# Designs tried in a protein design run: designed miniproteins, single chains, continued (3). Part 74

Each design is a single chain, and the fold is of that chain. pLDDT is the mean over its residues in the fold that is shown.

## One batch from the design tools (miniprotein)

Design m10550
Fold by ESMFold2-Fast:
Structure m10550 (fold): chain A 83 residues (1-83)
Amino acid sequence: GEAVEYAEKAKQYAKQGDLDKAIEYLEKAARALEKQGRGIEAGSALGVGLIGYGVGKTIGDDKFAGEMLAKAAENLVDIAKSL
């Protein structure tokens, strides 16, 4: 499904260090899940990931920032597969 594809792309971009594209695809995955009635769970997973990303960027740890976005992507994949 669309949400799984977007979440997997977000994970790949996060691992590549393309954090801007990782965020773009996380938002696309969360929106696809919202259309399927899972908006609260998807928004929560995205929100936690973005907070962790912000902490990583603030402390100068881009690896931690990317790992937090990848974790959010894994959570969105799990939500999508539970449908």
Scores: mean pLDDT 86

Design m10551
Fold by ESMFold2-Fast:
Structure m10551 (fold): chain A 85 residues (1-85)
Amino acid sequence: SEADKLIAEFERELRRFFDALQAGDMARALETLKRLAELVGELLNKAPSGVASYYRNLVLGMIDYLRSQGAPEEEIEAIEQILEE
């Protein structure tokens, strides 16, 4: 299904996010998190609400983590705006 394709893309981008964190590459971590937030927006429209909420909560946790690691607030706010649609 369309939702299954979005989930598969989310899982690939999630791997890229963790690879960026392991490399200490904040810029790439922020770029991948922006893409993850966009995919959550698509899932909210195309997947069952429980599935979409699970992935949304994962992105919220990653936002909080990057904020705790000193990510620029301007970049965090941009990602939060994407997550709001």
Scores: mean pLDDT 87

Design m10552
Fold by ESMFold2-Fast:
Formats: structure tokens, sequence, C-alpha cells
Structure m10552 (fold): chain A 58 residues (1-58)
């Protein structure tokens, strides 16, 4: 499958600066069926905070 590594990095940065915007974007990824792919990218990149947020919402 396609890797969402670039998207995961951007979302991790937004999560640090504006958590509410990042969480709304994460929900959008989940709603279109990309939540697991985004979680896999976050885990691969060591983006622990983003990975924890995704895991709690899936």
Amino acid sequence: GSSLEKEARVLSDILKKNPSVALNMIRGYIDVGLGQELLDAAKKLGLDELAERLQSLL
C-alpha cells in the first residue's frame, strides 16, 4: 500500500502547535479508511504522540 509518511510528519508537527486542528485532520483520515495506514506510518517514524492519538481513535 501507499505510505503516508509525509502526512504523518506534518500531522505530528501540527499536533504540537494546534492539537484541535490535528485531531480533526486525524478524524478525517479515519473517516476515509486511512487511519490504520497513517498509524503504521507514525509507528515506523517513531511519532509516538501521533501514534497514541490514532490508536485511541481507531
Scores: mean pLDDT 85

Design m10553
Fold by ESMFold2-Fast:
Structure m10553 (fold): chain A 80 residues (1-80)
Amino acid sequence: DSKEESLKKIEEVVEKVLEIAEKAIEYGKKYDDELVKLGEKAKEYTKKVLENPDDSKSLTEALRLAAEAEEKIKELEKKI
């Protein structure tokens, strides 16, 4: 069913965001407190999406925060 496929896709996206968020928190602990905050916020929004899969606004925010965190990680890795 298309509904089951949509839910599975949301879970895949959430896992991807969580991976980025965890990396951001680990790097942020040593190098950038703002990066920790970005990662923690992304995790909060992914938790909301998992509890309410139709919460498209929380999914959008999780993706936006993960993208910001990923960009900061790349810049940080160039400096380390």
Scores: mean pLDDT 80

Design m10554
Fold by ESMFold2-Fast:
Structure m10554 (fold): chain A 77 residues (1-77)
Amino acid sequence: LPSRQELVDEALALVDEAVAAGASRDAIVGRLSEWLGRQIEEGLAATSDPEKREEFLRDVGGAFIEAIGYLTLKEEE
């Protein structure tokens, strides 16, 4: 399973790439939502340990929230 920092770095990089490409906010949020769904599907398939599953869901959810906050701060510039 990826670490919280790896998930945050990947989510922020996705925002940076989409912003650089001129994507709309709705398109960026859509890409983040697709990324979140893919990470949940792949991560839950990778482990059946309930504690690791719960930790991973918290980490990936946290990375998603951090990426949305990052996008919002970039819009204030």
Scores: mean pLDDT 83

Design m10555
Fold by ESMFold2-Fast:
Parts: C-alpha cells; sequence; structure tokens
Structure m10555 (fold): chain A 83 residues (1-83)
C-alpha cells in the first residue's frame, strides 16, 4: 500500500515538473531506481521555478504542486524504509 502510494506521488511529481522542465522530467524517468534523490531534485527545482515564474500564477501553482507531491513522496519513502 505505502509503496504503491509512493510510486503514485513520484509519478505525479515527475508529470508536474515535466510541464515546467521537460528535460528534468526525462532524467527522472531514466533514473527512477533512485527515487529519493530524484524527488529531492524535483522539490529543489520546483522552489527555484516558483521564484523564476512568480508573475505567472499558473506556473507558480504547478511548481507548488510539484514540490508538494515530491515532499509527500519523500515522506512515504521514509515510512517504507522504517517499516
Amino acid sequence: ELKKKAEEEFEKAVELMGKLDPELAKAAKENKKDKGRILRAIRLHAYALKEEYKDDEEKVKIAEEAAKKAEEGLELLEEIEKA
């Protein structure tokens, strides 16, 4: 259950990031075995993109949601590791 939820949050974070940075999303798909590292990279880039696109409300919302999904995925991966 937790593993499936983590996979779903990972896929959502990658999909959202692909709307703003398709090259980062492609790299994430190619390196999906290291999900924690990828999610941390997505979260970091999403925060940077929020600042870059601060005058574009739609892009800011996408970046914010990508960061949120990446954070949720990281929390789920941590729970799986502890279980």
Scores: mean pLDDT 78

Design m10556
Fold by ESMFold2-Fast:
Structure m10556 (fold): chain A 80 residues (1-80)
Amino acid sequence: KEEILENFEPARILPEDADKPAVQKLAKAYVLELQGKYEEARKLYEEILRNYPNEKVRVRLDDGSVVELNVSEIAKYKLK
């Protein structure tokens, strides 16, 4: 699963999960990280860990398979 987390992009999240508050925060944090706004991105990842520890999201992999991940595990990986 580390390989999935290393190459994670919010666009891989299935559309039906895209409107979840945790997913919206994750997408915003990802964009901030790409813009070099690391402190702002870090704060959003920390909010996900505090407020959405059990929120699940479905992610499409490169082979077309779908896996279920906790949004908090993605946020933890990004904070390292």
Scores: mean pLDDT 77

Design m10557
Fold by ESMFold2-Fast:
Parts: sequence; structure tokens; C-alpha cells
Structure m10557 (fold): chain A 57 residues (1-57)
Amino acid sequence: MQEAFDEAIERLKKDPRDVEALELLVKTGAITEAGVRAVANHFGLSEEERERLLSLV
């Protein structure tokens, strides 16, 4: 769990549009609905990418 979380964070720092890394964070419970919205707004994710992530939480 922790290693996957750290890897996802490092991937997101380099590519904030790595949807698979964001999905992993949501599935591990490490990020809430509010967290998904904050990340999407900060990195300028598309509406489709945001809705996809919100569907997992």
C-alpha cells in the first residue's frame, strides 16, 4: 500500500494527467472526494478525467 502510494505521488508530480496513478490513490482510500477535486483543480485536469476519478470514490 505505502509503496504504491509513494509511486503514484511521484508519477503525478511528473505527469498530473496520469489517470491510472490517480485511480490507484482513490482505490487505496488515500484520497477523498474533496482531495480528487483539489488535485483536478490544481493540475487542470479535464472534466472527463475529473468525473472518472470521482466515480471511483
Scores: mean pLDDT 69

Design m10558
Fold by ESMFold2-Fast:
Structure m10558 (fold): chain A 60 residues (1-60)
Amino acid sequence: SEVDKIVEEYRKKLKELEERFAEESQGLTGDERQALIDKYKEEIEKLEREAMRRVLDALS
């Protein structure tokens, strides 16, 4: 289904974000690490909102 495709794409993008965070966070501590965490939290929220919007559109 279209919903299944959207969910699969979301999971794939989430995994890619997790892998990039793991790479970029290496050697970062303190304020620099917190800034990177905050950046990735924002990117995850954007990804979640877009996936939810696409699911709702597909169900309409």
Scores: mean pLDDT 87

Design m10559
Fold by ESMFold2-Fast:
Structure m10559 (fold): chain A 90 residues (1-90)
Amino acid sequence: SARELLEQANEETIKRGKEQLEKYKKEGYTTEEKIKKKVTEDLVRGVEGSLTLSRGEEDEEVRREAEEQVERGREAWDIISAEIIEALRK
């Protein structure tokens, strides 16, 4: 079902957040503030890329799908950011 697919996507997002935390620690981002800044910078870059593709589309349906994907990515990134912050407290 769509709900089961969403639950699987959320579990994958949390898993990726934990993997990203380990990557950031290896790259020297060892404080909550540094990790949060890096996550925000990566999110902004991702959104800008998706918006560029969206603006290039002449097909309104394809453009709408791209805009919806950007919003879903933003929400998923918020979850990843929260999980990384929680992991730092453990």
Scores: mean pLDDT 60

Design m10560
Fold by ESMFold2-Fast:
Structure m10560 (fold): chain A 61 residues (1-61)
Amino acid sequence: SAKEQAAEAAEELAKEISPEIAELLKRGEQSTHEEGAKLRAEAAELLAKKKKEEEERRAAA
């Protein structure tokens, strides 16, 4: 499923940036469907923010 593939790609990306976010995503998968979806959305937003910060930091360095 395309949805499953997107989630897996996001999880892999999270592992590269922060193991904490990767663990949060894994926990979301094990949680209730509704609760898991909320956790994933939160993790995705946090990941996007962190990715932009890291990119800016890397460009400046």
Scores: mean pLDDT 69

Design m10561
Fold by ESMFold2-Fast:
Structure m10561 (fold): chain A 65 residues (1-65)
Amino acid sequence: MPTPQVIVEGQGDKDLVTVTIGDETYEFTLSRSKSPQVGRLLADLRAGRITPEQLEAEMRKLAAE
């Protein structure tokens, strides 16, 4: 599995998180208060504990809160 590349950009009161794995790219807009949860999800993805699809689902839940 290629190493995930992560870019975080500030967008006003939110962070735009871009995760690239090989040729696949996932983008999420999240509240800055969710940064610790985002960090844990990215660590789990890198450790192989979750799939990219599970990461997307969890990030969407955080964005909806």
Scores: mean pLDDT 74

Design m10562
Fold by ESMFold2-Fast:
Structure m10562 (fold): chain A 100 residues (1-100)
Amino acid sequence: SMKEEIEKEIDEFVKRIGELLEQAKKNGIPDDELLESIVKLVKSFLENLKKRYTKEQIKEAVDKLIEKLREVARQYGLDDATIERLVEEIKKIAEEILKK
């Protein structure tokens, strides 16, 4: 189903973010710089989904993405304040993308 296809794409994206978080931790990258990089990747990911999926499917995908990104960011040691900033930026991107 298209729902299973979207969930797979979210899982693959979240795995890539986990790899980025692991490398950032090894290299001592500041949380603010890391957050900016993740936000940029999320924007590209959601713009790509918009080309292939409905507005309703994108809304569901954003909710799932936020849940999974909170979990992976917490696993790699981002603090709750940084995670909430990331979630706010994702919500802003989603609103902008879904305005059509």
Scores: mean pLDDT 85

Design m10563
Fold by ESMFold2-Fast:
Structure m10563 (fold): chain A 69 residues (1-69)
Amino acid sequence: STEEILERMRRLVELAREEIRRLAAQGKDVREQFALFREALLAMMRRNKVPQEVVEEAERLLREVEAEL
């Protein structure tokens, strides 16, 4: 279901956010790791033809994570 896909996507983004925060706290540059995660997630979503609503929510959440960098 779309709701299940949304929940899974949100969990995946949150796990990435936690890892980014952990690495940033260690003084590491996390921009490359974030860029790779973003590219991989969006490519996976395109390949699996997820609903546009899920893609838009993912892009919104990814912008929030990027704003923390």
Scores: mean pLDDT 85

Design m10564
Fold by ESMFold2-Fast:
Parts: structure tokens; sequence; C-alpha cells
Structure m10564 (fold): chain A 106 residues (1-106)
């Protein structure tokens, strides 16, 4: 997934409710621990945009859970990333993502 694809997907997340973001993060966390074949089967009939959104939020849910964030905190972080994506602030976006990755690596 390219940075441009990530930013486009996250910009689209701005129009979702907190409940919808929570559901996508929880579904993503469930799928992250499943066999690849099951993940592929669940995503195969979705549009490319919906597949990328689910895959991205699956990866974020796994990363943020590993970093010790609650689901409510994960929703807030995804909102912050979405706002940066909408603003086109690639530098601030990458700095935030690097910090989250460093927290997850501990």
Amino acid sequence: MTLEEVLEVLAGVRDLSDEEIRELLEEGAELYNKPVSLVEERLKDLSEEERLRRLLLMQFGALLSKAGYSVDEQVEIVRELSELAVAGDEEAFLEKLKKLSEEAAK
C-alpha cells in the first residue's frame, strides 16, 4: 500500500461515526489473528476502497493494541490521523505513524 493510498483511505474515515470506526477496528483485530485464507474470503467481494480500508484498519488495530491503547483511544488516534490526511500534512502524518510504531515496538 502506497502512502497516497493510505492517506486517501484515512481521509474517507473522517465521514464515519466513532461507532463505525470502532466496529472496523474490532473486526480488524479479529481478522489479524485469523488464517490468511479466511481474511481473503471475507474481503474478496468488497470494492477495492472497502478492502483497503479494512486492511488498513486491521493493521492499525493490531499496532495500537500492541502499543497498549484501548479501543476508545484507538478511535481517537484514527480520527487524528484522518484529520492529518484530509489536511494533506504528509510530514505530520508520517511523524505520528513513526511514534505509534515505536510505542508498539516496546
Scores: mean pLDDT 75

Design m10565
Fold by ESMFold2-Fast:
Structure m10565 (fold): chain A 68 residues (1-68)
Amino acid sequence: SALEEQARALIAELERAVAERADVGTLNRLLMEAFRTAAELQKAFGPDHPLVRELAAVVERALALLRE
């Protein structure tokens, strides 16, 4: 689905941003998009969907980077 494709693209973009230690503005923008996408995925497919878990994991890594 378009939503799953969007989630995979966001996961890849967040993974890259974390690996490259992107600026705070970039990380915040991607995190806001990730929170919206996660809410839509959970509503459509439930919390047990693999993409919900994958997105949550990369969000945690991005948040950890912002705390450094």
Scores: mean pLDDT 86

Design m10566
Fold by ESMFold2-Fast:
Structure m10566 (fold): chain A 74 residues (1-74)
Amino acid sequence: MSLKELVEEAIEIAKKSPVSDPQKAELAIEAARQAADDGDAEGAATDVESLAKLSTDPEASEKLREIAEKIREL
């Protein structure tokens, strides 16, 4: 999986799950996409981890953390 593919997968999960702060989630989504476009894997992983913390669905939060780990392994 490319960095951009992993980030888009994370964004799809975040959009389908309830979040505690929708405005902060939108900012994290924008930041993650920008980091992916810049080839910044660490920045993208950090933004995806922020989405995981904002998710109120435990399953979605866990999947987002797993994606952040995969991004860091790139």
Scores: mean pLDDT 84

Design m10567
Fold by ESMFold2-Fast:
Formats: sequence, structure tokens, C-alpha cells
Structure m10567 (fold): chain A 91 residues (1-91)
Amino acid sequence: MTDEDAAAAANEARETRDPRKSLPALEISAKVLGARRVHFALDGRPLGELTPELAEALEEAGVRETALLTKDEADLQAAIERLRRLAEERK
């Protein structure tokens, strides 16, 4: 129940897309593809291909078994921070 409340809040923030709110949003579509690839976006920007570093971060977060990065807020924040760092390094 608490997990669904957290997921609903994250989904609502993604829909409103309020510029005053700096909430990270990640979309992951692995289950419906049935492939090893994961498509995701940061703040509405698609990252495209899955790199080895991103794959390791997602595996660490348990993404392969959930639509969210993790079930725990602390793990979710750690995974988001890691992905954000990787995105910045690729610039």
C-alpha cells in the first residue's frame, strides 16, 4: 500500500511537470519488450541505448523486476543520483 502511494505520487509529478518542482522522473519499459534492453528518459529526455554503466546501475536497483527503479525510497534516490551522474558524464 505504501509502495503504491509512492508510485502514485511519482506518476502525478511526472504528469504535472511543474517547473517549480525539481523531482526526478524515470520511465522504464523492459517488461513489455521481453528483451535485455531498457528504454528510459530523464526529465522527458530519452537516453536511448543501454550502456554497461547504466545496466549495472539498473541491476543494482532491481529494475529487472519492477517498473520503478527500486521499492525503497533510499535505494530509489541512490539509483537516480547514479543515473544522473552518468548522464552528466556523457555530455
Scores: mean pLDDT 44

Design m10568
Fold by ESMFold2-Fast:
Structure m10568 (fold): chain A 69 residues (1-69)
Amino acid sequence: SELEALREAVERAFEEFKEMLESEYKVYAEEAFERFVAELEKLAAAFPELRPFLEEKREEMKELLEAAK
């Protein structure tokens, strides 16, 4: 389904963000996080049923970013 495919895409982006924090690309992490948040809000507006999942992923990424500082 479309919702399932979107969940998988978000999960993949989240894993890529974790890898970025452990790499030389960590310096771009805050910029990447802001872009991710903007995309999550677009998805939540288009698919409101995904909002709780998207909010959970946003908070998890924020915590990882703050822990990496």
Scores: mean pLDDT 82

Design m10569
Fold by ESMFold2-Fast:
Structure m10569 (fold): chain A 61 residues (1-61)
Amino acid sequence: SPEVEALRAEIDTLRARLGELDAQLKAAPPGSPEQMALAREIVATGNRLHDLEAELARLEA
């Protein structure tokens, strides 16, 4: 369905973004404002990914 296809595309995009954020976090200076901002964005992105994966599972049931 178009909804399932759209969710899969968004999930793939968020997975790629998490990889980029993780790489940036590892390169950031320890204790920096940048490190804290990246850590918060990773948590928020992970939560969004979890929600979309749960929605996808419901639509594919």
Scores: mean pLDDT 89

Design m10570
Fold by ESMFold2-Fast:
Structure m10570 (fold): chain A 76 residues (1-76)
Amino acid sequence: DALAAAEEGARVRLFGVADGRETPVAEGVVAVVDGRRVIDDVERVGDAPPGTTALRFRWTGASGEELSSTLSLVPG
């Protein structure tokens, strides 16, 4: 789970990853629904570039640490 380390209420920024390049696509807030972490209050900030193969999530942890996680959209 790409959001396993994110706290409920944390603001998450989403980036489309194409050819190793990060492009901002959305922002949202971590919520827990039925025991699962999801991104709620999603606001779109840009378009995922053609050839996007992964989503990268970035957020600030409870102690002010910088955290990130990546979700692959392609097999392998």
Scores: mean pLDDT 75

Design m10571
Fold by ESMFold2-Fast:
Structure m10571 (fold): chain A 55 residues (1-55)
Amino acid sequence: GAAAESAGFVAGAAAGAELGGDARKAGQIPRDYGKSGASPEEAAQAGADAGRELA
């Protein structure tokens, strides 16, 4: 739902930025994950992985 989407975006963007990636792009992937019902923790993991790919 919307809350999971927002939490996923924020957590993923923060994790992606910490790894030196593009925070907005890193946040978009976990936001889509949150839309699919993933937990904020799963979204943060996806964001960290995306940040690594973008770095």
Scores: mean pLDDT 63

Design m10572
Fold by ESMFold2-Fast:
Structure m10572 (fold): chain A 88 residues (1-88)
Amino acid sequence: SRREELARELTERLARIHVGLAEALGDAEAAERFRASLPAGLAAALAASLEELERALARLPGELREALANTSDPAVQAVLREELAKLE
């Protein structure tokens, strides 16, 4: 279904962010906390409605831009910029 497709896409994008941050930080727990803090992560985890998943996916670039603006860690900034480029 379209809901399952969007949930998969969102989960895959969030997994790539997690892997990139875990590698950059050397801390998988910190990467997981970051991923879980994104509203899009909650929508994917809760198997939200189609409308909620579409909204979450559409908002993910904005959430990553906000996270980028709020971090001073160059390694985190590099990962977030790379993932933003893939979403835009």
Scores: mean pLDDT 73

Design m10573
Fold by ESMFold2-Fast:
Structure m10573 (fold): chain A 85 residues (1-85)
Amino acid sequence: GEELERERRRLVELVRKALDMIRKGTEGSFSGQVGEDRVSATVTGYKGDGTVDPNGTLTGTFPEAEGEGLRIDPFVFDKPPAPPQ
């Protein structure tokens, strides 16, 4: 419903800000798209857990899941590497 769509847009905006901060914080390459239904990016200079690693690469997507469509597989920027999410 509208509340879930509002939450999704808020999460997309937060990820967009996180990507922009990472891009500004690293000298590596950034490639990404942010849309209403999809966010994808690849950033060099970071590990998959979001920690800085000049030899690392971080990639993530927001594909819309089945059902009412409020499922986001966000980028792992500042999470520990222990469990996959």
Scores: mean pLDDT 46

Design m10574
Fold by ESMFold2-Fast:
Structure m10574 (fold): chain A 83 residues (1-83)
Amino acid sequence: MPLLFRVRITATDPVAAQKAAEEALRATPGVLSFSLRADPEKRTITGVLAAEDREAAERARQAVGAVPGVTSVEITEVSPAEI
């Protein structure tokens, strides 16, 4: 059953980190779709992630956390009431 997650990443260079993070998410098994937006002024990347289960979301968090220049990664499950 697919789950929806809110993504928040902090990075020293959000534009460069977004490209690498999107590549990492595409390579992560169980990630179904994602939409990310970089904000260079806030040094953040925010968006949403659809994953097949919580284990896929944890794999996604690990993969994005391994991206050079990423300082923190938060992937938070969105409750059905927030969709």
Scores: mean pLDDT 82

Design m10575
Fold by ESMFold2-Fast:
Structure m10575 (fold): chain A 95 residues (1-95)
Amino acid sequence: LTPEQREVIDLAARAFAATVIIVTTKKNIDKLSPEELKKTLEMLRKYLIDLEGNLRRAQELAARGVPEAADLARYFQSLIDEVKELIKKLEEKLK
């Protein structure tokens, strides 16, 4: 594996981990206490920063023509969009 291919694998693993967190949060969002909602909101805001960094790295690899990097960048964008939607829903529940 090239260094770029190893980086794509690492980014894909991070995308999978983020997917699990997003899916789990969606399933439990209606069951959370106000304190848990605040903690989850803080966690998602931190993950958003990490996902935006991962998106930029995937875009850089895609620009170099590294296989799968363009698809991975699109996937990170979809995860970012889902996290932003969850943040909005959590903020609305804290009213």
Scores: mean pLDDT 88

Design m10576
Fold by ESMFold2-Fast:
Structure m10576 (fold): chain A 52 residues (1-52)
Amino acid sequence: MKKEEEELKKKMDEAIKKSLNPLLQHSIRVQKEGKLDEEIARWEAEAAAARA
């Protein structure tokens, strides 16, 4: 159900990149990596809690 928001966010990020410098592009990539890592950790924690 987050698909729609993810698509819109991706389009906005692309527009920002075209208007701003490469440093911001790097920051955006780092944020995306951080989000994925945190989400994966959350999924694993919830699965472990459900098993326990």
Scores: mean pLDDT 66

Design m10577
Fold by ESMFold2-Fast:
Structure m10577 (fold): chain A 87 residues (1-87)
Amino acid sequence: SKLLEEARKAIEEKDLEAFEKYLDELVSEAQKAFEAGNYEEALKLLEGAKEAVELAAELGLISKEAAEKLIEGLDSDIEDVKKAKEE
């Protein structure tokens, strides 16, 4: 995903505003995929966003507390997609 590559570049450059923008776009695209019934794409985008958040925390771009809050929201979205896929 181009958005995942851009998010990673923002983390490497320590550009918090760019990282937040691309993270929001990843979540938005995942929501659109979910609403369209593209559960595999939605999971891929959400799991990729979670990995980007973890990397941002490891490299010190965001605090551990901010990362935990973001991951909690992403894990909730991932569970919603998995539940819908089972039905």
Scores: mean pLDDT 86

Design m10578
Fold by ESMFold2-Fast:
Structure m10578 (fold): chain A 76 residues (1-76)
Amino acid sequence: MSEKGRAALERVVAAETVEEAEAAAREAIASGDLKAQIGAGVVLLAIAVGKAVGESDAEQVATAREAAREALAAGI
């Protein structure tokens, strides 16, 4: 994974709001790193599903942070 892609996913792990998590995930996509883009795609999908089922912002952030941690641990 590129340094830019990794740093962007690490910002998702540190995100305190849904907006911060979404912004960091979009930055990971903009990095051009396929592995970071896959991880960011999972983060954004998790947030979108959470919104659709009526999860709280705190639950959406927690799920996004976990998805980003899993992506970093897997090297994806």
Scores: mean pLDDT 82

Design m10579
Fold by ESMFold2-Fast:
Structure m10579 (fold): chain A 95 residues (1-95)
Amino acid sequence: MIDDMVNLIELRMKDLLKKYNASSEVQALADAAMERLKRLAATKTTPEQFYDVLVQVFGDLVKQMVNDYGVPESKAVHIASEVIMLARAELSKAS
């Protein structure tokens, strides 16, 4: 369940980054965030624990995208919110 969720999140994020023509540097930053999510999620067993980690990782990603790479806040927040909403919807179905 959580592994399937991580795969869906990664696919949605990649699609949104391509849609917004994100730079290779921003794509690499997002890949690093996904690796961090996978590492942290491997130690979590409940949907609530996974959600907390997801919010932390994507919150940090938004800050880095905006502050360090000049991504418009509206685009960075939209990418994070779409991913978080997808995760919430899928976790709700699995229960």
Scores: mean pLDDT 79

Design m10580
Fold by ESMFold2-Fast:
Structure m10580 (fold): chain A 56 residues (1-56)
Amino acid sequence: ADELSRQASEYARQAAALAKQSDPKTARELSREAGQKVDELTAQASAERAAARAAA
């Protein structure tokens, strides 16, 4: 869970940095892809935290 949350934050940071160096269309696409990936990783992290709490 902790690792997935860290990966989501890092992915968002890297996408923002790339968007800063890209044209507007590429920046929008990178932001969309990053958003989807962050949502996916965040959902997995939440599920893992819930499972860990249930097991504890």
Scores: mean pLDDT 74

Design m10581
Fold by ESMFold2-Fast:
Structure m10581 (fold): chain A 78 residues (1-78)
Amino acid sequence: MRIEKIAAEVLASDPRVASFEIETEELPDGHVRVTIKITLKDGREVTVEFTVSKDASDEEIREKVRKALERALELVES
């Protein structure tokens, strides 16, 4: 799936991320719910969740993944 591939590319490029698992759920309104379980290199686990339109651009998907990751990291590091 396009969204899963883009999310995986963003996460794989982040030096703080050790591993991740991506789940997607297509909603009847044309949105996709994305749930990502991330294991950080320090051993902490964070879960990020967001929704994106199925028709969203690759750039919009990358930005949503990046912002969700940063927000989750702020919550665990604070």
Scores: mean pLDDT 80

Design m10582
Fold by ESMFold2-Fast:
Structure m10582 (fold): chain A 95 residues (1-95)
Amino acid sequence: AEERIDKATEDAIAAAKEIAEAEDVLALVGAALRALGAMLEIYLLGKKYNPELAREKLLEVAEALRKAAEEAKTEEAARLARALAEAAEKLAESL
């Protein structure tokens, strides 16, 4: 389960960078959905197998999303990144 949590964390962080770089709304939506899917996988695996590791990884994802919001090329991307960071923080609190 830890390997799957680590991979989902890598996918979420990669998606956060894609959000920051997105200039097109379709690219932005695709990256945001990918980040959400990865965060949900971390949460579900964490809740069942390792809540402590999942909390750490979700907070790491939130940090990456906060950085993506600061570096975002568009205001819409910055707002989505902040919303996703808050979602990651709430998922971590729920574990």
Scores: mean pLDDT 88

Design m10583
Fold by ESMFold2-Fast:
Structure m10583 (fold): chain A 84 residues (1-84)
Amino acid sequence: MKSIEELIDELVEAARKGDLEKAAELLKELLSKPGGREALLQRAEKLAKEGESYTVERLAQAARLIGEDDLAKELLEIMKKNAR
């Protein structure tokens, strides 16, 4: 079973490549783990601060694909806050 760190690294890579189907599957696994949501939000903030707003937007799209609308909104807010 993959660790939270392994899942986030693979999820971010899938998002960078625009592979939303793979990102959605990895996100489902991540959210099944305690602390997965928190770890994702921390990584998204770092990505946005480093100028990877497109990657964070793809993470939000993956969240919407699995019905995690509140998570998608949080990811988009992180992106917008750091892009300004």
Scores: mean pLDDT 84

Design m10584
Fold by ESMFold2-Fast:
Structure m10584 (fold): chain A 55 residues (1-55)
Amino acid sequence: SMEIEKAAEELEKLQKEYGLEPLPREILIAAVENAMSVGATPEQIVEAARESLES
């Protein structure tokens, strides 16, 4: 099971891998928490972000 902080770290890594300036971790944590409030898991959020950046 992926924790919120781990998901935020993975999102930061994805942004850096694609040459983007990563958002502050507190913003990434808030984004993960907001997505979870509508039923997404941390794992699903990271996977969706990866797919979006690969598109």
Scores: mean pLDDT 80

Design m10585
Fold by ESMFold2-Fast:
Structure m10585 (fold): chain A 86 residues (1-86)
Amino acid sequence: MDLKKQGEEYFEKGKEALKKGDLETAVEYFKKAVHYDSSWEELEPVLVLIELKRYDEALAKLETLTNVPEDLKKELKKLLEKLKEK
């Protein structure tokens, strides 16, 4: 029970970091969220690709995910696309 709450708490912190454009902090929080809540394990390979600066592969893998909220997918795609231009 508490572990799922901890996962949700880190997930919310990750979303806040995304809104601020801080992808590195968002990835750290999402990795912690996945660690406490295995229902988001599909996101972990995408987070690893982002850490490796492999944004094209991260975007491609993100498109294949079916168990991730659409709002999160859209926010991640927007930020990854911005970083590809820089």
Scores: mean pLDDT 77

Design m10586
Fold by ESMFold2-Fast:
Structure m10586 (fold): chain A 69 residues (1-69)
Amino acid sequence: SKRQLITEPAREEGLSVEEEAVNLIIEKVGDDSGLIKLITQEAIELTKAQGRDTVEVEDVQAVLKSYGL
């Protein structure tokens, strides 16, 4: 599922993802599974760089903006 494309990579890194963050990625990206994976990985890296354990809506918003979404 699209949700698993987001939650599973985060879980592998020991992170959780806010439900609002998951929903935002799916809403903005739609059916592009490759783009979902790229945005998810960048949001995970941003979250880790800030020393946080949860990917937040703000992390996803920053990444989406960098892609013009």
Scores: mean pLDDT 87

